# Ledger of designs, part 64: designed miniproteins, single chains

Each design is a single chain, and the fold is of that chain. pLDDT is the mean over its residues in the fold that is shown.

## One batch from the design tools (miniprotein)

Design m2213
Fold by ESMFold2-Fast:
Structure m2213 (fold): chain A 79 residues (1-79)
Amino acid sequence: MTPKQQISKLASLAAGHEILGVAYELEGDLKGAAEHYRRASELYDEMAKVLEKAGYPKEEVEKERRLAEKLRERAEELE
């Protein structure tokens, strides 16, 4: 698998968990929402590592790490 294909797969999985997090939050299941936001955070952090290993610019790597941190913080706020 090329780095681009791996990044695309990780991005799709992360986006899926973000969508589920929003859906659970709208239904009032804050624990379910927190779990999905945490999983999305882990996937964005993994994507940042793949970007770094593939030689992408530092700015792109930091963008994904920042997104992971924001989602982790949101999950903690819901617990």
Scores: mean pLDDT 86

Design m2214
Fold by ESMFold2-Fast:
Structure m2214 (fold): chain A 81 residues (1-81)
Amino acid sequence: KEQELLKKVQEAVRKMIENKGDKEAFDEAIKYVKELVEKGASRDAVLNAATAVYIAALRAGTKEQFEKAKKVYDEALKKIE
């Protein structure tokens, strides 16, 4: 369900910020953003989730995590209007 996925994204983002460079938290956040897009979640849900992960990766992620998050963010934006 959309709300459950959003909660999982929020929890993963929290862990990314608390444990800078946390690979497991980052991978989970990316996974849930992709699931929101695949399930056709609302524009607002996809935008909020993708933006949260992108900002968390920019501030607390590694360079590689940031680049991957940016790519996922750009792809999510192309799937919404």
Scores: mean pLDDT 84

Design m2215
Fold by ESMFold2-Fast:
Parts: C-alpha cells; structure tokens; sequence
Structure m2215 (fold): chain A 95 residues (1-95)
C-alpha cells in the first residue's frame, strides 16, 4: 500500500505543479495528506476552490469530499466504496 500512496502523492504533486500552484502550497497539501490531517487538508482545498470561483458552500462541501476520499485511500479503505460515495456526493453538490 505504501508504494501506491507514494505514487499517488507524486501524481498529485505533478498535477498541482502543472496547474501553476507554488511549491509551498503543494508541500502543505501533501504534508496534510501524509499526516492524515483531514481538517488541514479540507482548509487548504477550500482555499483553492474559492480561488477557482466556487461558492464557499460548494467549495467547503467539495473539499470535504476530496479530503475524506484521499484520507480513506491512504488508510487503505476499499476504493470501490470511496468511489461510489464520492460520485454521489459530487453529483448532489454540482446539481
């Protein structure tokens, strides 16, 4: 599992870097993921979504879903359950 987590973190870093995020913000997000700090991760993701033009309500809801999904994946929870729950929650928020 550790190899899958590190590969996931490397991909997320590359994607955030390609999106133009500064290294200090990328490092803060990846640090929160490694430490399973869901609250810090939600806060950081909420800030990013607000900058992209999402409303606070939608930004906070999406950040929670993404943070919970990432933490569950890192903890080794079943990916199928994570995917199904996240899909339903995202569809409800974006309606």
Amino acid sequence: HAMEVEQFLAQIRAEMRAAGLPEERIDAILDAIRNLDAERLRALLTELLLEEGFSRERAEALAKIVADQIVAFVRGEPQEEIDEKSKKEVEEILK
Scores: mean pLDDT 74

Design m2216
Fold by ESMFold2-Fast:
Structure m2216 (fold): chain A 96 residues (1-96)
Amino acid sequence: NEELRRRLVELTRKRIEELAEQAGISVEEAIAMLRAFAEASNDWFGRVMLAALDALETGDLSHLDEFSDKELQLAIVALSTSDPEEFRQKVEEILK
């Protein structure tokens, strides 16, 4: 679903911009930090985040082709949570 892939990339961009603003770092530094976090997670969500970051940086949505519509929806829901603890709890519940 191209619309879900586009929404995930757009939401990822928004989160990167928010993180950069809150931390007082560049957008490029925020991308690098999120990429390192996703790689370290070594779980399903980490893999989705790496693919979303690749799609964001290259403009190529095919990086997200390996994920189902449900997985993309779950990632969108997870990224829509503004509280870090709520985000973590929600991701944990979804991955159960």
Scores: mean pLDDT 76

Design m2217
Fold by ESMFold2-Fast:
Structure m2217 (fold): chain A 93 residues (1-93)
Amino acid sequence: SEPRLEVVSVTLKPDGMAVVELRLEAEGINHVELRLLDASGAEKKRLTLGARTSGTQIEAIVEMPVADLEGSSIAAYDVATGELLGTVAVPAL
């Protein structure tokens, strides 16, 4: 099936940080890299997730300043191939 990246939740903290819970569904992917992209598609941050050996679902939690998330998207890449697995916009709360 086609890989799917989704935002499960966004929680705003009173200190100006946001906690973004993500779910990636992808088959046959061994290593995943998440990139936070600005409105132009430029990379703001990377997070490498550990190797996958079985299953089709990864959950990831990213904590970032709200200012870094506004107008941004999160893209998931297969580290082995460099292929884009999915992109999701950070939703407004």
Scores: mean pLDDT 74

Design m2218
Fold by ESMFold2-Fast:
Structure m2218 (fold): chain A 90 residues (1-90)
Amino acid sequence: GEEIKAVLEKVAEAIAPEYEAAEDTPEARYRLVRLALEKMVELMEHVEVAVPESDEEGRRAAEEIAREHPDRVTLLTDREEIERVLAELA
């Protein structure tokens, strides 16, 4: 619990200036998701990422970061797999 909270706080702090300055554009969404994931990879040994099918820009950023860090980042791309993980957390 504590370690995950600390990581999320550091990610939030790292992207806060970009998030506040960001316009509601596909390019800004891609950039923000990319920055958040890069910070998570820096702070965590392994990262699991689930991105909704409707978020094309976020999915593209997640696919790129997973490709760049294949041993450290696992991308959950299937809707059924994402729903299964969310059900386990509920």
Scores: mean pLDDT 70

Design m2219
Fold by ESMFold2-Fast:
Structure m2219 (fold): chain A 79 residues (1-79)
Amino acid sequence: MSVEELIEEIKKIVDEMEANPDMPLEEAKKKMKEMLEKVRELGKLIAKDPSLTEEVMAQVMPLMERAAAVMKKLLAKEE
């Protein structure tokens, strides 16, 4: 997959999590795992071409922050 494709897949996962805030915690955990797998693949591509780091991080960091906020709210209900 290309960098652009991985970022789009991450965005889809985050958008789905935000669109369904009543999703069960187990489903949210599965979505987070899928997102983190895409982030790891993106990290491998950045490692091969470090010049991509700034532009990729500018796109991915906000998405990761949004996903983390959803997970934090769901985890707070369980803790």
Scores: mean pLDDT 79

Design m2220
Fold by ESMFold2-Fast:
Structure m2220 (fold): chain A 64 residues (1-64)
Amino acid sequence: MLSKEVEEEVKKFVDSLGDKLLDKEIIEEIEKKFGKEAVEYAKKYHFERTVEEGVELLREAVTK
């Protein structure tokens, strides 16, 4: 189980990526800095953000 402090640092790191995908290099960097449990947390957080972005893109396509 990740501490709240580590979770917050992982969120900040993922947020700093902006529109970038979680590629292998980024995942390896997260694992090296925060550990394997942090990788799963980062994937979940990034997936939630990606879904939100996808909904926005679909809305734009429908309204054009």
Scores: mean pLDDT 70

Design m2221
Fold by ESMFold2-Fast:
Structure m2221 (fold): chain A 56 residues (1-56)
Amino acid sequence: SMLTEKAKKYLEEKYGVKLGDSAKGKSAAQLVDIDRDGVVDEKELETFAKKYFTEV
C-alpha cells in the first residue's frame, strides 16, 4: 500500500524507527507500537498509516 510506504519513510526519516525495530522511547514508537510489546511490526505500521494518512 502507498500509505504504508509513506508511513515507513516518515518514521525512518523523522524518528529513525524501522519495521522490526524495538521501540526506542520516542512518541512515534508509542504511536506505532499499539501492542505495547516494544517492537514495531508491519501490522502496527499499517494501523499508523491509516490513522495518519486517511484523514484530511
Scores: mean pLDDT 59

Design m2222
Fold by ESMFold2-Fast:
Structure m2222 (fold): chain A 70 residues (1-70)
Amino acid sequence: SRVTIEDYLRQKIDEYISQGYSVQQAVDIARDDAIKETTQSMTLAGASKLTIDMIVRHIEAVARRLLEEY
């Protein structure tokens, strides 16, 4: 089953908040973790730079929206 980028980010943000991080800090760390993990995985899978850049922008957009919801 497909876990969405939004579901992943929500779970990580909630975990960081439970550890005592502020909402802003939790979103920033979760975003950076998601970008790093996705970039590494996609590079190993042979994805194009354009595809990687598109997914990174999507992660950044979702994280920005989630910051406003928390």
Scores: mean pLDDT 86

Design m2223
Fold by ESMFold2-Fast:
Structure m2223 (fold): chain A 98 residues (1-98)
Amino acid sequence: SLEAHKEAARRLAEHYRKLGKESAAAALEEGVREDRLAAGLGAAVEAEANDLSVEEALELFRKYKKALDESGRVGVLSPESVELITKNLLAAMEEAEK
């Protein structure tokens, strides 16, 4: 459900903050706030991979959000996005347990 995906994204954002990945966390939180989880996740992945600033990550989120709004896929995560959230959350949880 959307609520379960929002919860997973919030948990991932919290773990990203604990790891010092503030830009990725900010992008995910905007995805939760705007009900654009796929855009938030996409921007967070790019921010983590390319060490983007918070400003750059939020700008990328806005671009992805616009694409989702224009495609009519608002608020729905693809199976690939769900898998990516799950993998990243599990990795962050393992790191937090140390």
Scores: mean pLDDT 73

Design m2224
Fold by ESMFold2-Fast:
Structure m2224 (fold): chain A 86 residues (1-86)
Amino acid sequence: SMGEQLEAEVRALAAGQPPVVQALLATWTRAWLSRHPNPTEAEVQAMLDAARQALADINAALAKDPARTEALLRQALAHLEARLAA
């Protein structure tokens, strides 16, 4: 399915990234798919473009202040996981 393809491509995109970044992108993708269970090819491409932009922004932030950025990413992951559980 397109949803399974999106999850696989996001996982590949996040490969080699810190564990918190991999977990954040995977959780963000699952959260989006919970609202969009049958995404179109255009929606999948838009989500992949968004993931690439997010990775660029995260990597720039990690280069500037790794400790603070990691703490913010862990907080964002916790909030996203809480929203998925609700």
Scores: mean pLDDT 87

Design m2225
Fold by ESMFold2-Fast:
Structure m2225 (fold): chain A 61 residues (1-61)
Amino acid sequence: LSPELRELLAANPDRAEELLRLYEELVAGWEAVGFPRELAEPLALEAVRLDAEAARIRAAR
């Protein structure tokens, strides 16, 4: 795991398994449409980070 992904999972321990699964699915999805892994990984990481932040905002309301 990248340090960035590891930090994100550590910051969201209650959702770590769900976020990791989402990351893996997104990487596979981006690769399936022709993106190289080097681009798919940072795109998936950003999407997972935004999902985690959106969930935190919803929980705070």
Scores: mean pLDDT 80

Design m2226
Fold by ESMFold2-Fast:
Structure m2226 (fold): chain A 89 residues (1-89)
Amino acid sequence: SNQLYEEAKELAKKLTLQERFQVVKEYFQSQADSPEDLGYSPRKVFYVLEGLRQDKSIEEISDLLQVSKTTVSNYKSEVVKILKEHLNI
């Protein structure tokens, strides 16, 4: 939902650049998901997180990363999941 998305953006703003990168890295090192099998890149997920923190639209992030809007939406959902798990929300 938009509310969970807004909450995730505000939570991401409280983390340092290094902490945000580390959160994404640690999540993809977990045994719960294989990011490569899902077509996800830790770097691209990090860029989606940074775009969301800067209030960029899905279209702007899609253009920046040269991926489809559907792919950005999938990365966005993954970012929200990562942040919720890291922040225990």
Scores: mean pLDDT 67

Design m2227
Fold by ESMFold2-Fast:
Structure m2227 (fold): chain A 60 residues (1-60)
Amino acid sequence: GMKEELLEVAEVTLEDRKDLFTEESKEQFLKNTREEALEKTSEKGAEEVEKKVKELLKEI
């Protein structure tokens, strides 16, 4: 579904660019990903995507 597709894109983007992320760009990435998830899924879907992306961001 859209939520799974958004998470897959986020995981690939973070892996490809992990060495390029700053604290500011991590926050911006999280904000942009949540906004896209809200537009393409639901408030609940956006919250689930945000939570998962926050965990991924902790690894970089």
Scores: mean pLDDT 80

Design m2228
Fold by ESMFold2-Fast:
Structure m2228 (fold): chain A 58 residues (1-58)
Amino acid sequence: GEVRERALEAGRELSELLGEHTGLDPELFFKAIEEQIEKDGAEKVLEQAEGLLKSMKG
C-alpha cells in the first residue's frame, strides 16, 4: 500500500545516507529496513526512518 511504498522510499534514502556516513554498502542497511518492515510494519518503520532522516539532515 501507499504507507509501505513511502516506508521503502524513506528507507532507501536513509540507507544511502547511512552508507555515506559509515562507508558500508547501502544495500546492507536497506535489507535491514526491509526486514524491519516485515517484522514491525510499514507505519512504524516509516515513522522511525523519517525521524532519523530529520535528525541527520537538520
Scores: mean pLDDT 82

Design m2229
Fold by ESMFold2-Fast:
Structure m2229 (fold): chain A 59 residues (1-59)
Amino acid sequence: MTPERLRAIQEAAEQMRKLSKPEAIELARELVRQGKISEDDGLTLLEDVIGATEEEFRR
């Protein structure tokens, strides 16, 4: 993993703690769309921070 990707994941985790569950899911989708994190990274982050499932992320 690159240092840039690791930083993006850490920043996303901090932002997700301040957001509602739907907003956190949208943030993860945007980061994946921009190529800043992988889909697997986004799913792990959502599960760890807000308890979201893969199904909720892929809706």
Scores: mean pLDDT 75

Design m2230
Fold by ESMFold2-Fast:
Structure m2230 (fold): chain A 86 residues (1-86)
Amino acid sequence: SDREALLEAARVLEEAGAATPDPEERQRGLAMAEFLRRAAEGPEALREFLESRGVKGSDEEIEEIHRRLPELARETLEALRAEAAK
């Protein structure tokens, strides 16, 4: 499901961030994981998260982002798993 893809990508990104000695990479991973978790809660939660970061969008823009994120999450998971499998 789309929600499962978002939550799985968030978990993998958080784990990858926690495993890195680079604090910049850790912070990026944690921020991305939070973004995906908010998206998994729905378009309204995603809007609130983006607004908290100073990003404004129309309802249509937020819905488009929310619709696209599960596919991007799956692509990100494939890339991260390929990297971790070495």
Scores: mean pLDDT 79

Design m2231
Fold by ESMFold2-Fast:
Structure m2231 (fold): chain A 87 residues (1-87)
Amino acid sequence: SMEDIKKLAESIESAIKAMEEAKKAGEPDSIFLLLMQLVAQEARELGLDDEAARLEAIRDEVVANKASPDEMLARMREFLKEVKEKA
C-alpha cells in the first residue's frame, strides 16, 4: 500500500542518517551492510517483496564491488528516490 511505501521510505531515511553517523565515527563497513539488511527485512515485513529484492541486489553489488561507505550511502540515497517515486 501507499502507507507501507511511506513507512519503508522513513526506514530508509533513518538508515541513511545512521550510515552518515557511522561514517563520521569511523565504524567498519559491516555496519553499513547490516543497516541495508535491516531495511530489506523491514520491506519484507511490510509485504514489499520487490523493494526488498531490489535492496538485496544493491547489497550484493556493493559487496561484489568492494564499495566504500560513500558509495554505499549513494546507493541508499538512489534507493530512497526509487521508493519515493512509487508513493
Scores: mean pLDDT 88

Design m2232
Fold by ESMFold2-Fast:
Structure m2232 (fold): chain A 82 residues (1-82)
Amino acid sequence: METRVDKILKELEKKGVINLKENSSIISSSYVGAVIRGIPRALKEGEKGREDAIRNGILSAVLASNPSLSEKQAKDAVDEAL
């Protein structure tokens, strides 16, 4: 999980969607919150639920670190990085 998240965050940083150095705390807190909210699904659906939780965590972190980005733009960037 962590290795996949690191790769996705690096790809988003490369595209200029996030700044890991300046927004690391916001990204981390938003990601953790979204993953925690996804735990009930992860418990029911196993691997699929965990993947949904990770995806939602990254999307939440991207939106928190770049509020000028639309939800569609953030979703498209996350989908492309996955």
Scores: mean pLDDT 61

Design m2233
Fold by ESMFold2-Fast:
Structure m2233 (fold): chain A 84 residues (1-84)
Amino acid sequence: ATDEEAEELRDKAIEAIEAGDTEKAKEYIEELARMAKEGNVAAAEALEDIAVIAGALGEEEVFEYAVEKIREVRAAGVVPKNVA
């Protein structure tokens, strides 16, 4: 996954949050978490941005989900694996 893919998913997640589409927002957050666990730092940063925005908008369910995914990413170490 590319940094451009992470940014696109971030923008889509924010749009879903603003529209009140909790399930769609969670789908984008899950994909970003997967990318971040695979070593994509931009995806990890996108998750942090999404958590801040969800919290600011009062979307508690999305905020809590994003924070949980951030914890999982941190536990995984977010260290890029060498592409051999």
Scores: mean pLDDT 80

Design m2234
Fold by ESMFold2-Fast:
Structure m2234 (fold): chain A 65 residues (1-65)
Amino acid sequence: MVAEVARITAANIRLIADGHRGILRLEGDTVIGTAPADPEHVEATRRAAEELGRELGKRVEVRVV
C-alpha cells in the first residue's frame, strides 16, 4: 500500500511536470485517470494510467470530465 502510494504520487508529479492536466488515483484494484476533455491531456493521462496499472498489476479506467 505505502509503496503503491509512492508510485502514484511520482506518476502524478511527472504528469504535472510535463504540463499535462490529469490526475491519477487508486480505487481498490483500479488505477483511475481523470482528465479534462482535451485530447492531448486525455492521451497523456491514459498513457500514465496504463503504465502505472501495468507496474501495480491493477485495472485501468480513464474518465473525461
Scores: mean pLDDT 80

Design m2235
Fold by ESMFold2-Fast:
Structure m2235 (fold): chain A 103 residues (1-103)
Amino acid sequence: MSYEEAARELVRLFGTEGGLSEETINAMIETLVNELKEKGITEPEHAVAWVVSLLFEDPLSAEEIMNMSREELRALLERAIARFEAAGYHRTAAFLREVLAAL
């Protein structure tokens, strides 16, 4: 899975479970994918971690994300999974578990 594919899937699942329109989801995807390219994020786990930080309104810089250890990325994704599960975003949480398992 590419960083673009990972970001697109995460935003699509999140937006669908959040009740956003297809138009809003697609606009959000294109904006975030362009930002990932501009910031030089190339790894799917970094793309997912960065998008998650934005969705929880606790944004991390691209430099912070890219310099995270595997253990720090795992901890971030585990916290995100717990938060999405608690909010009823079960498909979004399941996708994050797949990303976590690939680390």
Scores: mean pLDDT 86

Design m2236
Fold by ESMFold2-Fast:
Structure m2236 (fold): chain A 98 residues (1-98)
Amino acid sequence: MELPRTALSVVATMDTPEEAEKVAEKLREKLASLGETFIKVEGTKVYALGFFDSRERARRAGEEVMELLRSMGVLSGIVTLSDITAGKSVVERRRTTA
């Protein structure tokens, strides 16, 4: 019933479903330590969604995710931060490619 202030969205694409599962597993480990997170794998694509009470915490999580994706050699990765606080909307997007 509390609305989270910032959402972190991640989309990563790998060459194989097996690689996507490995990326998802690492994202689960990393994001679970940082906040409330949801992760889904569809074929070669990994989707992650995290909710944070602070834009700063979400930004730190986004930086760690980008570093993780870069280290794992993803074909493409997009990390998006959205401020979902009522009456104020800010979007910050970052991407990485192997």
Scores: mean pLDDT 71

Design m2237
Fold by ESMFold2-Fast:
Structure m2237 (fold): chain A 94 residues (1-94)
Amino acid sequence: KMEKVEELARKAGELVEQAGLLMGASPELARAGGQTLEESLIRAGREGDSEKIREIGEQLRQAADELSDTAPPEAVELLRKAAEAAFEAAEIVE
């Protein structure tokens, strides 16, 4: 159960890091963003806070929608995939 949440959190972080790189973030900033997301999802999962994980997923989906006209399409798709990973993690924690 928790191993799957950790796997999904890591994948979401990797996807956000890649999206950041495609949008022109420095490698350091992109890595920090992905790692912060991974850590936030794992923490919420350990606390049993499925609602917080869903909120993170909604924020990622909103960011993808807001960037859909200005960011590279591949970056937008990575953010949407990160949101889906967060939503899947929320369902497991619930």
Scores: mean pLDDT 86

Design m2238
Fold by ESMFold2-Fast:
Structure m2238 (fold): chain A 78 residues (1-78)
Amino acid sequence: ITEAVKAALSVAKEDPEIRKLVEAGNDALHAGDADAAITHYRAAAEKMRKLYEETGDPRYKKAAEGFETVADAVAAQR
C-alpha cells in the first residue's frame, strides 16, 4: 500500500495534469468533501492507467493502484 502511494506521488510530479488532479483531491479532502476527493483521485488513477497502456511503464500501473487504494479508503470512511 505505502509503496504504491509513493509511486503515485512520484508519477504525479512528472505529469502536470495528474499533479493538478492529486492536488484537487487533497484540497477537497482537507475541506471535508470526501465525494470530490474520491472523484479526483479516481480521475488521476484513470489517467495513469491510460499512460500504462500507452507506455508499458509499470510505474504508471502501480501509481494507478495507489490512487484507487486512496479513493477506496476515503470512500470506506463515509
Scores: mean pLDDT 78

Design m2239
Fold by ESMFold2-Fast:
Structure m2239 (fold): chain A 85 residues (1-85)
Amino acid sequence: IEKLIEEARKELEKMREEFIEETKRNVSPEKQEEANGLLDSLERMHEDVLEAVSKLPESEAKQVIADELALIKITLRSRLAELKA
């Protein structure tokens, strides 16, 4: 389970870096602050989920982590599109 949590944190960090890079290139300074707030919020929620899944069987933890990362990815893409407009 520790390996799953580590991989999940690494994947989220990668998504965060890609999102920040895109916002620096395509988004106004005011909207960049909004984007950073969103990232911080999602990161806190993800840490809460990782804490919760550490108490679950490995098979359930793996599925929950996968579903949450997919949702975060969709959310970031949607918000980036809004921020670019």
Scores: mean pLDDT 77

Design m2240
Fold by ESMFold2-Fast:
Structure m2240 (fold): chain A 58 residues (1-58)
Amino acid sequence: SAAEIRARAAAYLRSLGLPEGLIERLSTAVADALAGREVSDEELRARVEALFNELLGK
């Protein structure tokens, strides 16, 4: 489940053209936050964007 969420988050982040180091960091954080849950693509993307903004927003 965590590995699947991480892979899904990484695929989305790659589609945005982010560097691999940032993809690895954010996809791991998303997987940790959502592990053990069934989440929609919309929820996954929202969490990715929230964590990205938290990390780089300022």
Scores: mean pLDDT 76

Design m2241
Fold by ESMFold2-Fast:
Structure m2241 (fold): chain A 66 residues (1-66)
Amino acid sequence: MPVITKTFPKGTPFQSILGFIQELDPSALAHVTFPAGFAAQTLPEDFVLDNEPLSDAVAKLLARYG
């Protein structure tokens, strides 16, 4: 399963984070439903991922900001 190690700095658009994950593995987003306007949001703080499965990275972003 693909994993990600990356820090997204404060102010990064959610669409950029999701786009980065989709480029690594398009299937990671294939069955995910996002709240209206989710992708238009920006990070209020740094978002740190360390050897995180892509599905868990998406779930973490949704749990924290969705």
Scores: mean pLDDT 80

Design m2242
Fold by ESMFold2-Fast:
Structure m2242 (fold): chain A 98 residues (1-98)
Amino acid sequence: DDEEAIKSLESLPEEELKKFAKDLILQARAIARASGDEEKKKEIDDLVKKLEDAVKKGDKKSAAKYAVKLAKLSQEVLDELKREGKWDKAVAEMKKLL
């Protein structure tokens, strides 16, 4: 339930939500780089920018909403990468950002 996930993130202290968002953005960008799906890469980039903007403005509700959307989209892309045998490429891109 997306509503419950959003409420859970919105209830976090601001600094914890910022850390969560930062880690999620790094993972999502790595997953996007491993993907060959230009439409999904663009959707991830758009959600990353919206999440970064919401965090910068201190808008916890929007930050929680975009974080849930980004996490779900990133998981869908990750599942596609696993199906396509590109999981190792995703892991390599994540390691470059850590």
Scores: mean pLDDT 83

Design m2243
Fold by ESMFold2-Fast:
Structure m2243 (fold): chain A 87 residues (1-87)
Amino acid sequence: DILESLVRMLASVMGLIALNPKNFDKLPELAKETAKFVKKTVPESQEDLKKEFLEMFKEAVKKAKEKYPEYSDKLEEAVKALEEALK
């Protein structure tokens, strides 16, 4: 419950950061560090919560790519960094 709310809040904050192109250079590193925190904090019994976090971030990145298609590669790099750090 509280963990789900925290993970959703983190995904929302990451999504807001992804809407500003000034942040795109920092987004992969921020995504990696946030994913490490989620992996450390969320127990294996709540694996679905990690999947929800990843999907929420992917949706935010998808919206950012629609607005700034020229940064698509950098935004995809952030998604990959988050996916790899969650493993």
Scores: mean pLDDT 77

Design m2244
Fold by ESMFold2-Fast:
Structure m2244 (fold): chain A 89 residues (1-89)
Amino acid sequence: SRDYYIKLTSLRIQYVGDVVQVLLDIRTKNMPLDEAIARLNQINKEYLDKLKELGKKYNMSQSTLDKEIDFLNKENANAIARLKEVSAE
């Protein structure tokens, strides 16, 4: 349904916003790397839970749900990898 795609798009936008806020907090608040990684993992967990509930409510196929889960997990892994690379000297 259209409602499903609107909610999925909104969830993706919120996810990106939360990740960007962690990156900003590192620069503006001198957030430690370990704390930043913990916050990224917590955001990932919360969004995976929201995605699973959305999939359940709208009868999302398992293959579609798995693809969306894989996307979120890859985005989280990439964000953490970039943080570690920038922090390595």
Scores: mean pLDDT 83

Design m2245
Fold by ESMFold2-Fast:
Structure m2245 (fold): chain A 88 residues (1-88)
Amino acid sequence: LQKEVDEGLALIMAGVGDLLASKKDYEGAAEMYERAAELATGELKGEMLVNAAKAYAKAGDLEKAKELAEKAAEAGNKEGAEEVLKEI
């Protein structure tokens, strides 16, 4: 199904984001998590939006971090969103 393919691609992008974050490339990591969130739905989308928001906050893009944290809350990840909003 198209949803399964999109979810698989989202997980691959998230994995690349994790690798970039491990190298302290937080801007690159944030971009990968944001793209993963665009392909994901439901709980996974909320999780990817939180990861992207955290990465943008670490990269110093507080405006983008806040925007994505608010989107994560709308996607159902209120706890993760609150954690990010405490950092900015």
Scores: mean pLDDT 84

Design m2246
Fold by ESMFold2-Fast:
Structure m2246 (fold): chain A 93 residues (1-93)
Amino acid sequence: AKELIEKAIQYVEEAKKALENGDYDRAIQYVEKALDYVREALKKAPPSQQPLLERAENALHRALIILHTGVKDKELALKYLDEAIQALREALA
């Protein structure tokens, strides 16, 4: 599932860029795409990668909740996106 994880990383990085530019709607769309790729990777992942992919899924879900709240904490959302990228990169190692 290397290609799925690489696509997930790409979409998380695009989400960070959109969020840094204040484009919350685009950031949400990219987080949702990254989450879809992480979920597909989880279905195919060996047991050794599953905890890291679950960590990434949880971080992306947390970012999505923050982005959908009335009080949008941009810094907290970015922190969760960074956590997701770190977990995904560790899964590729």
Scores: mean pLDDT 84

Design m2247
Fold by ESMFold2-Fast:
Structure m2247 (fold): chain A 89 residues (1-89)
Amino acid sequence: MEEERARRIAALLGYEYGKLKGVSEDEMIDILAEVLGVSREQAREDVERAKKELTPEQAIDELNSLPDELREEVGKKLAEIQKKIDEKV
């Protein structure tokens, strides 16, 4: 439950970063699926669900409210997502 929520937060924030950098949706979903260890379909569902439930600002607030262990894990995944996105642009 908490782990699933953490994954959706990472997916949304990673997606928004990719969008800001001008990476295509298809490439963003590929990066999210690879880093989060899920299927492309699951990554897309995670992003769409998170977008319906949270704004990016709310996602950052929820990230800061996660248990330390999950917050660190999300931070590491976000850093990896950002690195892979930066490699595409």
Scores: mean pLDDT 80

